# Designs tried in a protein design run: designed miniproteins, single chains, continued (2). Part 42

Each design is a single chain, and the fold is of that chain. pLDDT is the mean over its residues in the fold that is shown.

## One batch from the design tools (miniprotein)

Design m5438
Fold by ESMFold2-Fast:
Parts: sequence; C-alpha cells; structure tokens
Structure m5438 (fold): chain A 79 residues (1-79)
Amino acid sequence: DQAITDELKKYIEELARLAKKMMKNSSKEKQQEIADIFKNVMKGLVEEAKRLVSEELYNQLKEHAEKLIDEIEEFVKSL
C-alpha cells in the first residue's frame, strides 16, 4: 500500500510538471484554465485513491497533492 501511495505521489508530481510546462507555453487567458483543469485532475486522482489505500496513506497523498496544487497556483501568479 505504501508502494501504491509512492507511485501515485510520483504521478501527481509529473502532472504538476506537465501543467507548468503547458501554462508556460500558453496565452495568459489559457494559463488559469490549464491550472484549474490540472488541479481538478489531481484532486480526482486523490479521491479515487481512497479505494486503494488506508486512511493514513490517503491523508499523506492528499497533503502531497495540496502542496503541488499550491505550487501550480503560485506558478500561474509568477507568469
């Protein structure tokens, strides 16, 4: 279960990286839309992960995703 959580954390990190790359290569108007889409995808992935992992591991995954979502929001502001 820790292995599943660690793989999901890596996947969420990759989603954040891709979101930032897409935002950097997009118009100002599209940057916020891209951020919102990827934040929603990451939140959805975390909620589905409840089916696969314990409550403790779910909370770790949720905290990790929240930190990356905050990074995406700060990245949009920096563009």
Scores: mean pLDDT 83

Design m5439
Fold by ESMFold2-Fast:
Structure m5439 (fold): chain A 97 residues (1-97)
Amino acid sequence: SLKKVKLAMRAVGLIQDVVLQLRQKGIISDEEANEIMDLYSKVIRDALSRNWSKDELIERLEALQDKIIEQLKPKLTDQQIAEMRALFQQGIDQLRS
């Protein structure tokens, strides 16, 4: 129970950091940042409600990140897509440790 709450809090913090960096770099708009945060909040809520493991949470977050990239791909340069992928991967790597 406590370990799962700690994992959820850590995931939220890492996601907030990634989204903030994407906004600061001008890769996403304020509206897109809010939409992304809502999607992540749903995944974290599902993880807590369904008692998902850390590995299952990570798998679901990676799937969401892929969907976000595909949705934004027509609006972004190849460099911006690479930066977004790198920031998402950094978040996942920190969550795995």
Scores: mean pLDDT 85

Design m5440
Fold by ESMFold2-Fast:
Structure m5440 (fold): chain A 55 residues (1-55)
Amino acid sequence: MEDEKALEDFIKKVKENIEYLKKNRTPENQVGIDKRINFLKDLIEKAKKGYEKLK
């Protein structure tokens, strides 16, 4: 129960960070930004799968 709330809060924070990165994306930094966004999306998926494993 508590772990589920922590997971939801974590996902919300990561999604907010992704939106911030998208807003600050420029032609000069887009490769780095895209790499970071992909990393954060993968991190969310791993967190969800990890939570399912922990029950």
Scores: mean pLDDT 78

Design m5441
Fold by ESMFold2-Fast:
Structure m5441 (fold): chain A 72 residues (1-72)
Amino acid sequence: MKVEVTVEAKEDTEIRLSREAYERLHARGELLVKVIAKDSDKPVTVKVYVGDRLVGEATVEKGEKTIELPRP
């Protein structure tokens, strides 16, 4: 089963998750992050961290991009 989290971003954004939240999301299945560049004048980069560890990064110029986050 896949779990998808949608992030709408107008500018470069960092998402920080606790390890507990990250493990709970993965307990439901494969964890995907869909990044939507909404009303952005330039490419938008979204970075996903668990604590201080970078676990995912997506750069979107317009529209959307989906990335899969690694298991904990």
Scores: mean pLDDT 77

Design m5442
Fold by ESMFold2-Fast:
Structure m5442 (fold): chain A 87 residues (1-87)
Amino acid sequence: MSVAERARQAAAIAKDGAEEAKKYEELYKTDKSPKVVAKLIGGKLRAIGGVVEAWLLVKRHPDSEEARKALEEAVEAAREAGLKVEV
């Protein structure tokens, strides 16, 4: 897997996790079942995981434009989902 491919996957994971977290955050207002809580936490963890992977790619490949762009996209998605991320 190339750096560019890994960067795209990291950003995709972060965005997918962020979208799931947003969806279940809204559901959590009216449904506090363990299933909703598990999905909400899972979405947040995947969003953070995507940010961390993108950040590590930037650290290892600082000249990679795709890695830097993926980190920017991952951080933006996580922040839109209400996660406090600083990198």
Scores: mean pLDDT 84

Design m5443
Fold by ESMFold2-Fast:
Structure m5443 (fold): chain A 99 residues (1-99)
Amino acid sequence: SERARQIARAIAKFIAGLINADELREQLLALGVPEELVDRLVEALIREDYEGVVELARELGVSLSTLEAELRRVMAENELTPRGRERVQKLLEVIREAE
């Protein structure tokens, strides 16, 4: 769905370091994500709990293929810091291991 793609895009931008936690919360709430799930997702992302991020994305109706596509897009369309690129690559690795 378009909503799932927009959620994946917000996650990808945060992982890449393009938006901060407050901006991520604002975008997820605007997309109708319940506050409790926003808090859990932001906490998992800040802790670099990528397995938790994958589980929460699934609960939100975001397919792993959609999340992978938006992570690859953010790397292709932006000049990321080394840390931002590393975080994106780590999440992509976890996604590839999860079905």
Scores: mean pLDDT 88

Design m5444
Fold by ESMFold2-Fast:
Structure m5444 (fold): chain A 77 residues (1-77)
Amino acid sequence: EEARKELLRFVRNVLMLAFFLYPGDLEKMKEFVEEALPLIRKKGKELGVSDEFIDEVIRFLKETDPIEAYERILEEL
């Protein structure tokens, strides 16, 4: 459970970095997040998060707008 929260904090930081680098450019934010998916998977495995939860987080990020994803992650933290 704590490992899951650490993964979500990492994802939050990735989203914050996307917002900082590409303010107002939703398409570039999405591209940045897509490029970060392998790093998110690696981080989840390093933290000992289940493969099911890592896959859920990655699918969520692929299907969700970065701004909406950020709001949803804050609800879980």
Scores: mean pLDDT 86

Design m5445
Fold by ESMFold2-Fast:
Structure m5445 (fold): chain A 67 residues (1-67)
Amino acid sequence: MKKLVLIAAPSEEDAEKLLEEAKKIWPDAEFEVLIGASAEEAVEKGEELRKEKGYEVLVAASRKATL
């Protein structure tokens, strides 16, 4: 099963930092960056992708994206 990590961050800079850390943890995963998305929006998108494509979806969110 393909693993997909959704990165939710309020800015491109925050997204880049979170993406680098996520790549170290899951180097074989696919990544999608959602700039300006909340953690809730990223979770909703992840559930949709899991339902339609059968991906194992993980969400990594910046604290700033949830506040």
Scores: mean pLDDT 73

Design m5446
Fold by ESMFold2-Fast:
Parts: C-alpha cells; structure tokens; sequence
Structure m5446 (fold): chain A 86 residues (1-86)
C-alpha cells in the first residue's frame, strides 16, 4: 500500500541518519556538514509523517513514525553536544 511505502521510506531515512551519525564520529571536520544533512533528512521525515496523517494512516503507524523522528532528533542533539565538548 502507499502507507507501507511511506513507512518504509521513513524507516530508510532513520537508518541513513544513524549511519551518518556513526560516520561523523570518525571525521570531526565533517561533523557540521553531516548535522546539516541529518536535519534536512528529519525535515523530509516530518513531511512524510504529515502525508501519513492526511491519508488516515493507522495510529500505530503514526506513533512509529513519530518515534523514529524523535530518535533521529536525539541523535542530532547528541552529535551537536559531542561537537561542543571537543
């Protein structure tokens, strides 16, 4: 279904954000650029969540998508705090 495709895309973006966070720890010079890229990906996840709500997706799917977005925001915040303490 279209809902399943959007949920998969949100999941794929969340995975990409995690990979970017892990790579950023190995390359301090790239951290600021990586954070900017991760923030753009979070914005895309939020736009996809809005589409899910407009389509009347099940509450379970909405909650799962919101959780993935919040976890992604926490990774960004942790990486920003790490950068400040370097």
Amino acid sequence: SEIDKIMQEISDIATRIFELAMKALKNPSEIKKTIAEMKKLVKKMEELLKKLKEMGAPDADIRAAEGMIENSKEFIKSLEEYLKKL
Scores: mean pLDDT 88

Design m5447
Fold by ESMFold2-Fast:
Structure m5447 (fold): chain A 83 residues (1-83)
Amino acid sequence: MPLTISQRDALNGVDPQTIVDTYIPNSTDQQRTLTTQVLQTIQDMRSQGFDDDTIQQRVSDAVQRMVRGEITVDQFRDVAMSI
């Protein structure tokens, strides 16, 4: 699954808080926290040397698991970055 525009901006090194403030400024605190966690995880993976295809695959899998209630927001980073 391709990354969203905001997730692509995170891969390009845009600060997650700036992305959230730009695209979803009127979002709820919960939506803001979730989106920031996803974008921060993308940037952390990039900084640790993961390639864009690996980031896309792992982030997509972790998002799907969160949507299904299999993992929490707090577990998202660990699941996406599992080495």
Scores: mean pLDDT 68

Design m5448
Fold by ESMFold2-Fast:
Structure m5448 (fold): chain A 80 residues (1-80)
Amino acid sequence: SYLEEAIEKAREAEEAGRKGNVEEAIRYLGEAYEYAKKSGNEKAAQAARLALETAKAVNTGEGAAKAARALLEFLEKEKK
C-alpha cells in the first residue's frame, strides 16, 4: 500500500540521517510525504510534511534522523 511505502521511505530517511547523509535523508522524507499523500490518509500526509519541514530547517543528519524516527512511529500507529 502507499502507506507501507511511506513507512519504508521513513525508515530509509532515518538510516541516511544516522549516517550523516542529510540530503539523502531529506530526499527520502520527501518521498515519504508523496506516498503519504497518495495513501489518502491526511494525518499521515501532515505528519510527513512536518517531518520533512523539520529536517530541512535543522539541516543536520541527527535532526533528519530524529524527524524520520518520529514520522516512522506515527505511521506505524496509523497502519494498525
Scores: mean pLDDT 88

Design m5449
Fold by ESMFold2-Fast:
Structure m5449 (fold): chain A 89 residues (1-89)
Amino acid sequence: MEERKARVEAMEKALKEAAAHAGKGAESHADPELSRAHFDKAVELLRRFPEFEEAAKLVEEAKTKSAEEMAELIAEAVVLGYEKIEELK
């Protein structure tokens, strides 16, 4: 039980940090290098957990889209990440 709880807490922290980086990536759309660095960090954080692989793919897709589509894909990735966390509780 404690092991699962610790994993869920680590996943919640990683998802929050990844969401913050993805948000900064979208905000930095005018600076492609900075935007990509933030999205790459978000994907790296998500890929630490196999449950977040689909969310990581959505963030990777967001890197190649318009600002509006980026925001939608990031929102979908975050929702999917929280759904995976709830499945583990």
Scores: mean pLDDT 82

Design m5450
Fold by ESMFold2-Fast:
Structure m5450 (fold): chain A 87 residues (1-87)
Amino acid sequence: ALREQAVEHLRLASEHQDTDPELAKQHALEAVRALAELLGLPEEVKERLEEIVLKGIEGEEIDPAEVEELLAILAPRVAALGAAEGA
């Protein structure tokens, strides 16, 4: 499922971040794509999420407020989807 696929790719991205950054980036982008499809994210939100995740893997400084803002957008969408699919 897209949800399981997104979670697995995020886990693999985190796992390989220090040992294989290129593989970590690939998994991170696949996770973002799966989440964007699953949650029906606007293109602008998807692009912001891709940018933040890639910056994290590269070890670049990310504004915590920007991460918090994206999580605030994603969390209710994930919760709503979980409630709808909870059959």
Scores: mean pLDDT 74

Design m5451
Fold by ESMFold2-Fast:
Structure m5451 (fold): chain A 74 residues (1-74)
Amino acid sequence: MSKQQLLDQWLQQLGQVVDLAAADPDPAKRAEATARLIALVNELSARQAAGTLTPADLQAMLDELQALAAELRA
């Protein structure tokens, strides 16, 4: 999978996780999910700025978004 394909998947998954977090009735769960999303966005931004963003990094960040989505669905 190319870097661009992974980035497109990451952005699509980010949108889904944002929607799941916003729909959660528990404000504590929303706060935790929001903090984790901010951390992931900041990491992606920092790696892009440094020019160090690899397909492996994108896959790891995508896996973290998918894990967060699974937690929010539970």
Scores: mean pLDDT 80

Design m5452
Fold by ESMFold2-Fast:
Structure m5452 (fold): chain A 84 residues (1-84)
Amino acid sequence: GPAAEEARRAVDEAIERAKKHSPQAGELVRKGMERAAAATEAGDPVAAIRYAQEAVSLGAKHGDPEAARAAQEAGTRIAEAALR
C-alpha cells in the first residue's frame, strides 16, 4: 500500500546517501534489507522489521544528518506497514 511504498522510498534514499559516504555502508544496508525480505518470505514479520530497521540505522551512521532522518522515517513506516 502507499505506506509501504513511502517506506521503500525512504529506505532507498538512506541507502543512496550512505553509499556516498561509504560504499561498505551501502553494501551492509543492502545485505540487511535482503535478510528482512527473507524473513518476510519465511513468515517472520517481527524479524523482518528488526532487520530492516537495523539496516537503515546502520546506513544512517555512515551518512549525513539527512540520511539519519530518512532512516528514522523509513523505520517508522516499515513498522506501521507490518502492523497492518
Scores: mean pLDDT 62

Design m5453
Fold by ESMFold2-Fast:
Structure m5453 (fold): chain A 117 residues (1-117)
Amino acid sequence: GAEEVLEETRRLLRELARETDPARRRRLARRIVGLGKRAVEEGDLETALEIADMALREAERLLYERGDVERALLLARVAREIAKAVLEHAEDKETILRAIGRLLRAIGIEFDAELLR
């Protein structure tokens, strides 16, 4: 169910924050994208947006509180990819605007991360 997917997302985000190998970090990021895209495929756009929100909050913490550019960039890209998938499937104005909001937030984090690189 949605709760199990959100718990798995939280676990993967915690692992990514501690992972020192860049290849392993990319695999963890890909797994989070997979959870979000699966939620979209199942019609659960709300869970997909919550996964994107969790990735955005962690990206902001890593970038703005810890100066961790590389992990923040990975998680902003995760959120952007999930929000894009939501936008491609969303039919109602509220969900479209929520997906656009997450996309813009992710782009802002990616821009700030590249400037600090």
Scores: mean pLDDT 91

Design m5454
Fold by ESMFold2-Fast:
Structure m5454 (fold): chain A 58 residues (1-58)
Amino acid sequence: MEETLELVESLSERQRLAVARMAGLPDSVGRDPRALAEALERISKDPVAAIRAIAASV
């Protein structure tokens, strides 16, 4: 959780919205770094790797 939250907080708003959209989450979750980190921890087995891959493509 802590590593996921730190990574999400290091992203730009554009990158966070891209991550949320790719994960099928609403933009409101993408605008809240903690909500996004918590959602990704629930739906992904490796949230850190998923975030890095999507962020690198934006």
Scores: mean pLDDT 80

Design m5455
Fold by ESMFold2-Fast:
Structure m5455 (fold): chain A 89 residues (1-89)
Amino acid sequence: MSAEEVREEFEAAREEFIARLQSLGVSEEVAERVYELLLEAALAAVAGDEVRAVELGGEAVALALEAQGKKEEAEEVRRKARERAEALR
């Protein structure tokens, strides 16, 4: 996939993604931030930057969990993302 194709696919799914996060109790502001981080992670993956993709993707998931009050699960996701990024070097 090209970066342009990734951006188009994300834009097409944006409203559904934000609505889904809001249904889980995530605010619109946080849902938009999660979406932005996931888009950046997908673009990093397409560019071959696996370390950045893992770091950004992990932060997106952790932020969504924290917004739902799942602080311990969010910290575990951040820890695993850091370990995976270090292993990829």
Scores: mean pLDDT 84

Design m5456
Fold by ESMFold2-Fast:
Structure m5456 (fold): chain A 100 residues (1-100)
Amino acid sequence: EKVEELLKKFEEAEKKGEEALEKGDVEGVIAAARELLEIAVELLRLGHYEEALRAAERAIELARKAAELAKEQGDEEAVKEAELVAGLAAILVGIAKKFG
């Protein structure tokens, strides 16, 4: 039941991230990556390791793109935030692979 809600939020976060990326909206891309990170954590807690892995991998992709965009814009704080999100998501990938 909660998994269905999380999968819907996953799709919504991916769409928001892609739209923000197309607009050059660094804050929007980071926000979407953070939402995917939260979804990955909840999926891990529920034992859905395959879905958690996908959410964490997508969080890494968006966070990396946000960091590149932030560097182009000279936004040092956004670069730090994006790199932190990517690092946290990488930890979740490791956890999901260990238990999946």
Scores: mean pLDDT 87

Design m5457
Fold by ESMFold2-Fast:
Structure m5457 (fold): chain A 86 residues (1-86)
Amino acid sequence: SSMEELRRRLILEQARLGVYIIRLDVEIKITEDEEKKKKLEELKERLVEIEEELQKAIEENASEEEVEELIKRAEEVIKEVEELLK
């Protein structure tokens, strides 16, 4: 069913964001650059917020449109994380 597939997609995205949050936490702890640390902390906060919204979407059986918007927002933050961690 479409609802089962949406839930699976949300859970997988939540797991993926969890991995990025762990990576950011490690980088925040080891970085000596104050400006980079501030940006890493900002990106971590944004990912945690999206992860909480993904959890709510799973619990409330969010619409396909809401799921797509959350995944799009997650991808935008992940792109910034990947660029900063290079």
Scores: mean pLDDT 85

Design m5458
Fold by ESMFold2-Fast:
Structure m5458 (fold): chain A 65 residues (1-65)
Amino acid sequence: PTLADLESTAAALGLSREQLEEALAAVRNAQAGKDAVIHNASPRLRAFVELGLSPEERKRVTYAA
């Protein structure tokens, strides 16, 4: 995605650009078989991440407060 696509998606989801970039990085890491952490994830952000991941990949993402 382009920078404009990231910002448009963030606005649609009520997320900051930084939160969306962290979520996309976590999705990419989980898809590559790496562990990832997302901080202060809202239920909406978690749903967004889960849409990009298989059940096995979802196990690689940790949500921290």
Scores: mean pLDDT 76

Design m5459
Fold by ESMFold2-Fast:
Structure m5459 (fold): chain A 66 residues (1-66)
Amino acid sequence: SDEEIKEVFEKLKGPDGKLTIAQLKEALKELGLNPSEAEILRIARKRGDGTMSEEEFIEAVKELKK
């Protein structure tokens, strides 16, 4: 659910309120997703340089659940 996605984001986000790409793989695994390195790289390229907002993270999770 969106609530679970938000909980994972809140747990792993940095002091700037954003999730780093280094934390993205761990966050996705915590949600039961098994992203490949290629999927992580695509998300990183599309979602700005090295950091991700909560809205961007929710979108990335939804893309992986296709």
Scores: mean pLDDT 74

Design m5460
Fold by ESMFold2-Fast:
Structure m5460 (fold): chain A 55 residues (1-55)
Amino acid sequence: SDELIKQIKENSEQIAALVRQASATPLSQAERDELGKQIAELNKKIIENLRKLRE
């Protein structure tokens, strides 16, 4: 439980950092696509960990 909560917190903080980077700097389409992919993977991890917490 504690480890899952820690992972959710870390993944959420990483998403926040990526969103700030995307907002603060001019990015190419390829760079935006890569950030979007990273955010999607982190969101998937959060969803899976939330499901595990419900079990």
Scores: mean pLDDT 83

Design m5461
Fold by ESMFold2-Fast:
Structure m5461 (fold): chain A 76 residues (1-76)
Amino acid sequence: SAMEEKAKQAILKAAQTFSEAIGLGIEKGRELADRATELAIAFMKRVADSKTPEEKLKAAEQGLAEAEALKKEIEE
């Protein structure tokens, strides 16, 4: 369905952004890399625990916002 595809794309974008944040953290310092990893694990768990495409989309949107905010903090 369109909602399933939308949820899948949102999950992939959040996962990619967390991977970028973890990579930046590795370059900048251990504590930033660890925090990015902890948030990424929490995001993956929220998506796995979600039961519907709508819930998975909400979990992915939250994850993307957290990943983007973290990436911005690490780059500053």
Scores: mean pLDDT 85

Design m5462
Fold by ESMFold2-Fast:
Structure m5462 (fold): chain A 52 residues (1-52)
Amino acid sequence: SSLQKKSDDHFKKGKKLYDKAKKQGKPDGPDSIQGDIHFGISQLTDAIDKST
C-alpha cells in the first residue's frame, strides 16, 4: 500500500541518519534525533495501514 511505502521510506531515512550519528560518535546528537523522528513516523504510518 502507499502507507506501507511511506513507512518503508521513513524507516530507510531514519536508519541513514542513525548510522551517520553513530559514525560521528554522537548517538544523542541532531542526526540521531532526526532519525528517531523518522522511525516514529514509520511506526505510526505502519500502524495506520494495518488498522485500515
Scores: mean pLDDT 80

Design m5463
Fold by ESMFold2-Fast:
Structure m5463 (fold): chain A 87 residues (1-87)
Amino acid sequence: MTLEEMAERLVRAIREFPDDREQLLLIAATLLAEYLGKSLRLTPEMRALLEETVDRLRELVERGEPFEAIVEVVRETAERIEKLLNG
């Protein structure tokens, strides 16, 4: 899976489940696990980061921000999750 494919799937999920924060977090965690090629057991720090990411992505989608801005947030989140896994 590419970052762009992950971002597309997250945007679709946000539009389908705009008010289901827990479902969006679960989808984000699943997509990140596939992207990183690792099983993710969410630590409290990872969960907090994903919650912030979901909230930020919902705001970007609601405001009609360009897809490139969404990909950037997804990239930043993936890099930060990977650092938490390796630190």
Scores: mean pLDDT 84

Design m5464
Fold by ESMFold2-Fast:
Structure m5464 (fold): chain A 95 residues (1-95)
Amino acid sequence: MTREEWVRQLGITNTSGLMRIIALEVDRDLAPFGSPAVSDAEIEAERQRTKDRVIGLVRQARDQGLLSQADADRLIASVEKNGYIPAELTEELLL
């Protein structure tokens, strides 16, 4: 896998995780009107799974030499703090 392919995969995983969380929050809010019942615990579990997937990809890139330890640490810190990697940080570190 090239660095470019890895950056694309990271972006897809980051964005799709956020979209799933938003969909679950909408379903929870619409549950009285016939949407599937979704608990706050299920939403938090999906947030944690999204963080774990993104962090896993960052660690994989570091281990494969595609990313420096310092850049990996910055990306992981962003995911832990924000739940996702902001586009500005992705562009700065990954390009």
Scores: mean pLDDT 76

Design m5465
Fold by ESMFold2-Fast:
Structure m5465 (fold): chain A 68 residues (1-68)
Amino acid sequence: LLSDDELRQLIRTLAFGSEEEREQAIEDLKKREPELGELVENLLYEKGWSIGDVMSVLVNKWGELKAK
């Protein structure tokens, strides 16, 4: 699972990065944590959710996975 620092860097990329940087970060996330990466990709690109809403869901899901 992502560390706290890795999650923080991902959130910064999603919030402030270019579209190319976001796409790369999501692909890297899908390779490392498929459940989180697929969730983020689906919410952003299939459902059209805002970056802020997607980040909230990502943090909550990461917390659930970390707590197991």
Scores: mean pLDDT 82

Design m5466
Fold by ESMFold2-Fast:
Formats: structure tokens, sequence, C-alpha cells
Structure m5466 (fold): chain A 69 residues (1-69)
């Protein structure tokens, strides 16, 4: 898989677990960060895309948690 395809795949897995436990979502994010570091030179483009996607997901999680509190 290309770095961009892998980033999208991990994003999809995160989306599939969006209603799941936070621990599962955190594990997926940690796994992605690990992979992104390994592929930095070739994955810079995918890393920038996924970084932005992760920020959006983070914002959504904060909003969802605020609604639950």
Amino acid sequence: MTPEEKAKELGKEYDENRDGPLEVRQELLEEYAREALKSESEAAKAARYTGRKLLEIGDELEEELEKKR
C-alpha cells in the first residue's frame, strides 16, 4: 500500500470505531503515529493529510465528550 492509502485505511478504521471505547480509538491513533514516523520521508504528503484529519477527529471527540458531560 502507498503511505496515503495506509493513512486513509487507518482513518477508516478509526471512523468505524468512532462509537467504540476511547481506548480502542487511542490505540488506533498510536499505531498510526508509529507508522507515520517510520515512513516520514515518503509519507510527508500523507502525513500532512492525516495530521489534519486527526485534528478534525480530535475536535469532534472533544465536542462529543462535552455533550456527554
Scores: mean pLDDT 66

Design m5467
Fold by ESMFold2-Fast:
Parts: structure tokens; C-alpha cells; sequence
Structure m5467 (fold): chain A 82 residues (1-82)
């Protein structure tokens, strides 16, 4: 079904997002970047909980927000290195 495919895609995106945030956290020295990492960790935890509860559409919306925050964190690191 479309929902089962979306769920599998979100689970994969969650794993990839967690790996990205773990790498960023390991290399981040800036308090601002560390604060953004903490915010992303919190939203990824919410996505995991929503998926466990079968709230796939809500999880999808939060994953879009997590993606935006991850892009912002990457931009912050690039700016700090400039």
C-alpha cells in the first residue's frame, strides 16, 4: 500500500537523518550548531514515536521539518568555516 511504502521510506529517512546528526554532533564545536543538533534530535525522536503509533502522515510532515533543519545545520557549519 502507499502508506506502507511511505512508512518504509520514513524509517530509512529517520536512520539516515540520525547518522547525519551523529556525524555533525561529533564534529561540531559551535554552541549554535550543537543547539541545532539537539533540536533535530528532538524532532527525530518525535518522528520515531509517531511511526510507532501508526501516525504516518504526521511523521512525514515532521520529517520535512527535520530535513529543513538539517540543511540549516549544514549551512551554519559552512558559514563558520568561511
Amino acid sequence: SMLEELKRNLERALDNGQAFVDQLNATATSPAVKAKVAQIQAILAQIKDLLAKGKIEEASKLMEQAGLMMREAAMMVNIERS
Scores: mean pLDDT 85

Design m5468
Fold by ESMFold2-Fast:
Order: structure tokens, then sequence, then C-alpha cells
Structure m5468 (fold): chain A 60 residues (1-60)
């Protein structure tokens, strides 16, 4: 998936009430996105630095 597609999906999941951590886990474990792709996608989707860190910490 492209960063743009991942960003749109992350924004949709947030609108449905998913936490940054849950979004990060879904993008990584279900869609196979790398930590770098998740960070860029969530940044593009308007997530804060703290939310992006929370997502990344869920991956390891």
Amino acid sequence: MSIEELARLAAEMRAQGWSAREIGLYLHDVLGASPAQILEAMKAAGFSRAERLEALLSLV
C-alpha cells in the first residue's frame, strides 16, 4: 500500500474511535506496513508526535 492509502485508512480508523496504538498494530500486523511507513502515514493523517510514538511502541 502507498503512504497516501495508509494515511487515509489511519484517519478512517481514528474517526471510528480506534486508538493510535490499535491503528499502529493493525497497519503493521494485518497490512504488513513497516514502522517507517506507519510513522509517515500517521504524520500525513495529522496524528501528533505522541500518538505516532504510542503506535510505534506497540510494534515491539
Scores: mean pLDDT 85

Design m5469
Fold by ESMFold2-Fast:
Structure m5469 (fold): chain A 82 residues (1-82)
Amino acid sequence: GASAAASCGVCISSALVSAGFPVDPAATGSAAGVNIANLLGLSGDEAATLGSMVSDACSSANSGSCGTIADAVVEFVKEELG
């Protein structure tokens, strides 16, 4: 439901902040994806695509997968910026 998607987005955003990235830790769903895209310097269609991907991943998440998704996103951002 909506609360599960919100928790997933917050988990991703919080993990990024903990890794040292300047994003809103309260961002949820597609907003978390847009914040990641902005961090990477992406805009327009690329930002929208990443927002959709994050939203879809959170929608497919079940109880206990939040940390796995967050870790994968942090690793992806580190690889793109490093």
Scores: mean pLDDT 69

Design m5470
Fold by ESMFold2-Fast:
Structure m5470 (fold): chain A 94 residues (1-94)
Amino acid sequence: MLTPEQLDLEVEATLGMIKAAVGKLAAERALKKSTDPEKRELYEKAIQKYNEAIDYFTKAAEAARAGDIPTARELLQKGVELLKEGDELYEKAK
């Protein structure tokens, strides 16, 4: 039986993946429309951070499902940090 803590971590990781995927799509769309080299570089960096966030959230969900709570929490925290960095780069490019 999965514990409530495992389920909560898997839900948080899944929501993080969705947010990072949405951010990535927005940044990719903005990059395609931008002709400013400085803004293009910021969007490319944002896309990289969102891709890294998706990877960490995926690993966090896997660790939570396996019952490795300490690893799941650490990976989730890294995913959240990378998502925030991606969002900051995207907003700076506007």
Scores: mean pLDDT 90

Design m5471
Fold by ESMFold2-Fast:
Structure m5471 (fold): chain A 71 residues (1-71)
Amino acid sequence: MSQQDWIDTLNYSTTLSPDQASFTAQSWQVYIPRSDNPNFTQSHIDVLTAVANGDYDTAQTIRNQAINYIS
């Protein structure tokens, strides 16, 4: 995955409903053991978990921190 692909994925994740975020997080579980970028995989799961809880402010904070790591 490119840097831009990770940024786009995090941006999209913050726009999901709680139910969509929960489903997406479950789908990402199958990729965890094969992640070539564990920090970004964890950040993506953390964003999805915050959105699943309806905590969009926390999701935005985690997204911004993850983007700063790659920038």
Scores: mean pLDDT 74

Design m5472
Fold by ESMFold2-Fast:
Structure m5472 (fold): chain A 70 residues (1-70)
Amino acid sequence: SVAEEVAELYNYGVDAMMKNRENPEKQAEIAKVTAEALSRAREYIARGDLEGAREVVEEGRKKIDEIEAS
């Protein structure tokens, strides 16, 4: 379900932050992107826009990956 995908995004962000705990700036960027994506996804779910919520989760994961790759 989309709610499970949102929970998985939270875990993905937490894991990424833990991997980058020696880099506080990078960890803060991951935390911010994760929080923003979770907030937006929950808003889309509340509106019944499950496709919009899924797109936000996918973009959040992509942004976390880009930060980790930097």
Scores: mean pLDDT 86

Design m5473
Fold by ESMFold2-Fast:
Structure m5473 (fold): chain A 76 residues (1-76)
Amino acid sequence: PVVTATAVVEAESPEKLEEAIEAARADPRVLSLEVERLSETKARMTLTAESVEDLLLALRKINEIPGVKITSLEVE
């Protein structure tokens, strides 16, 4: 069983958005990642993880990047 979250990520620059996407992609707790770019500095990310805890820890890591914020979060 896996859990899914959809998060909207906003960044201060396109480079910071790429940093957020790469952080999510590199996180071993993230089993799959789908990215929908909404603008140069905004994306919707759909992430799956083994547990809600792993999912929230991965999202927290992204939100801790300077100049990056999660503005919307929906967990299945």
Scores: mean pLDDT 86

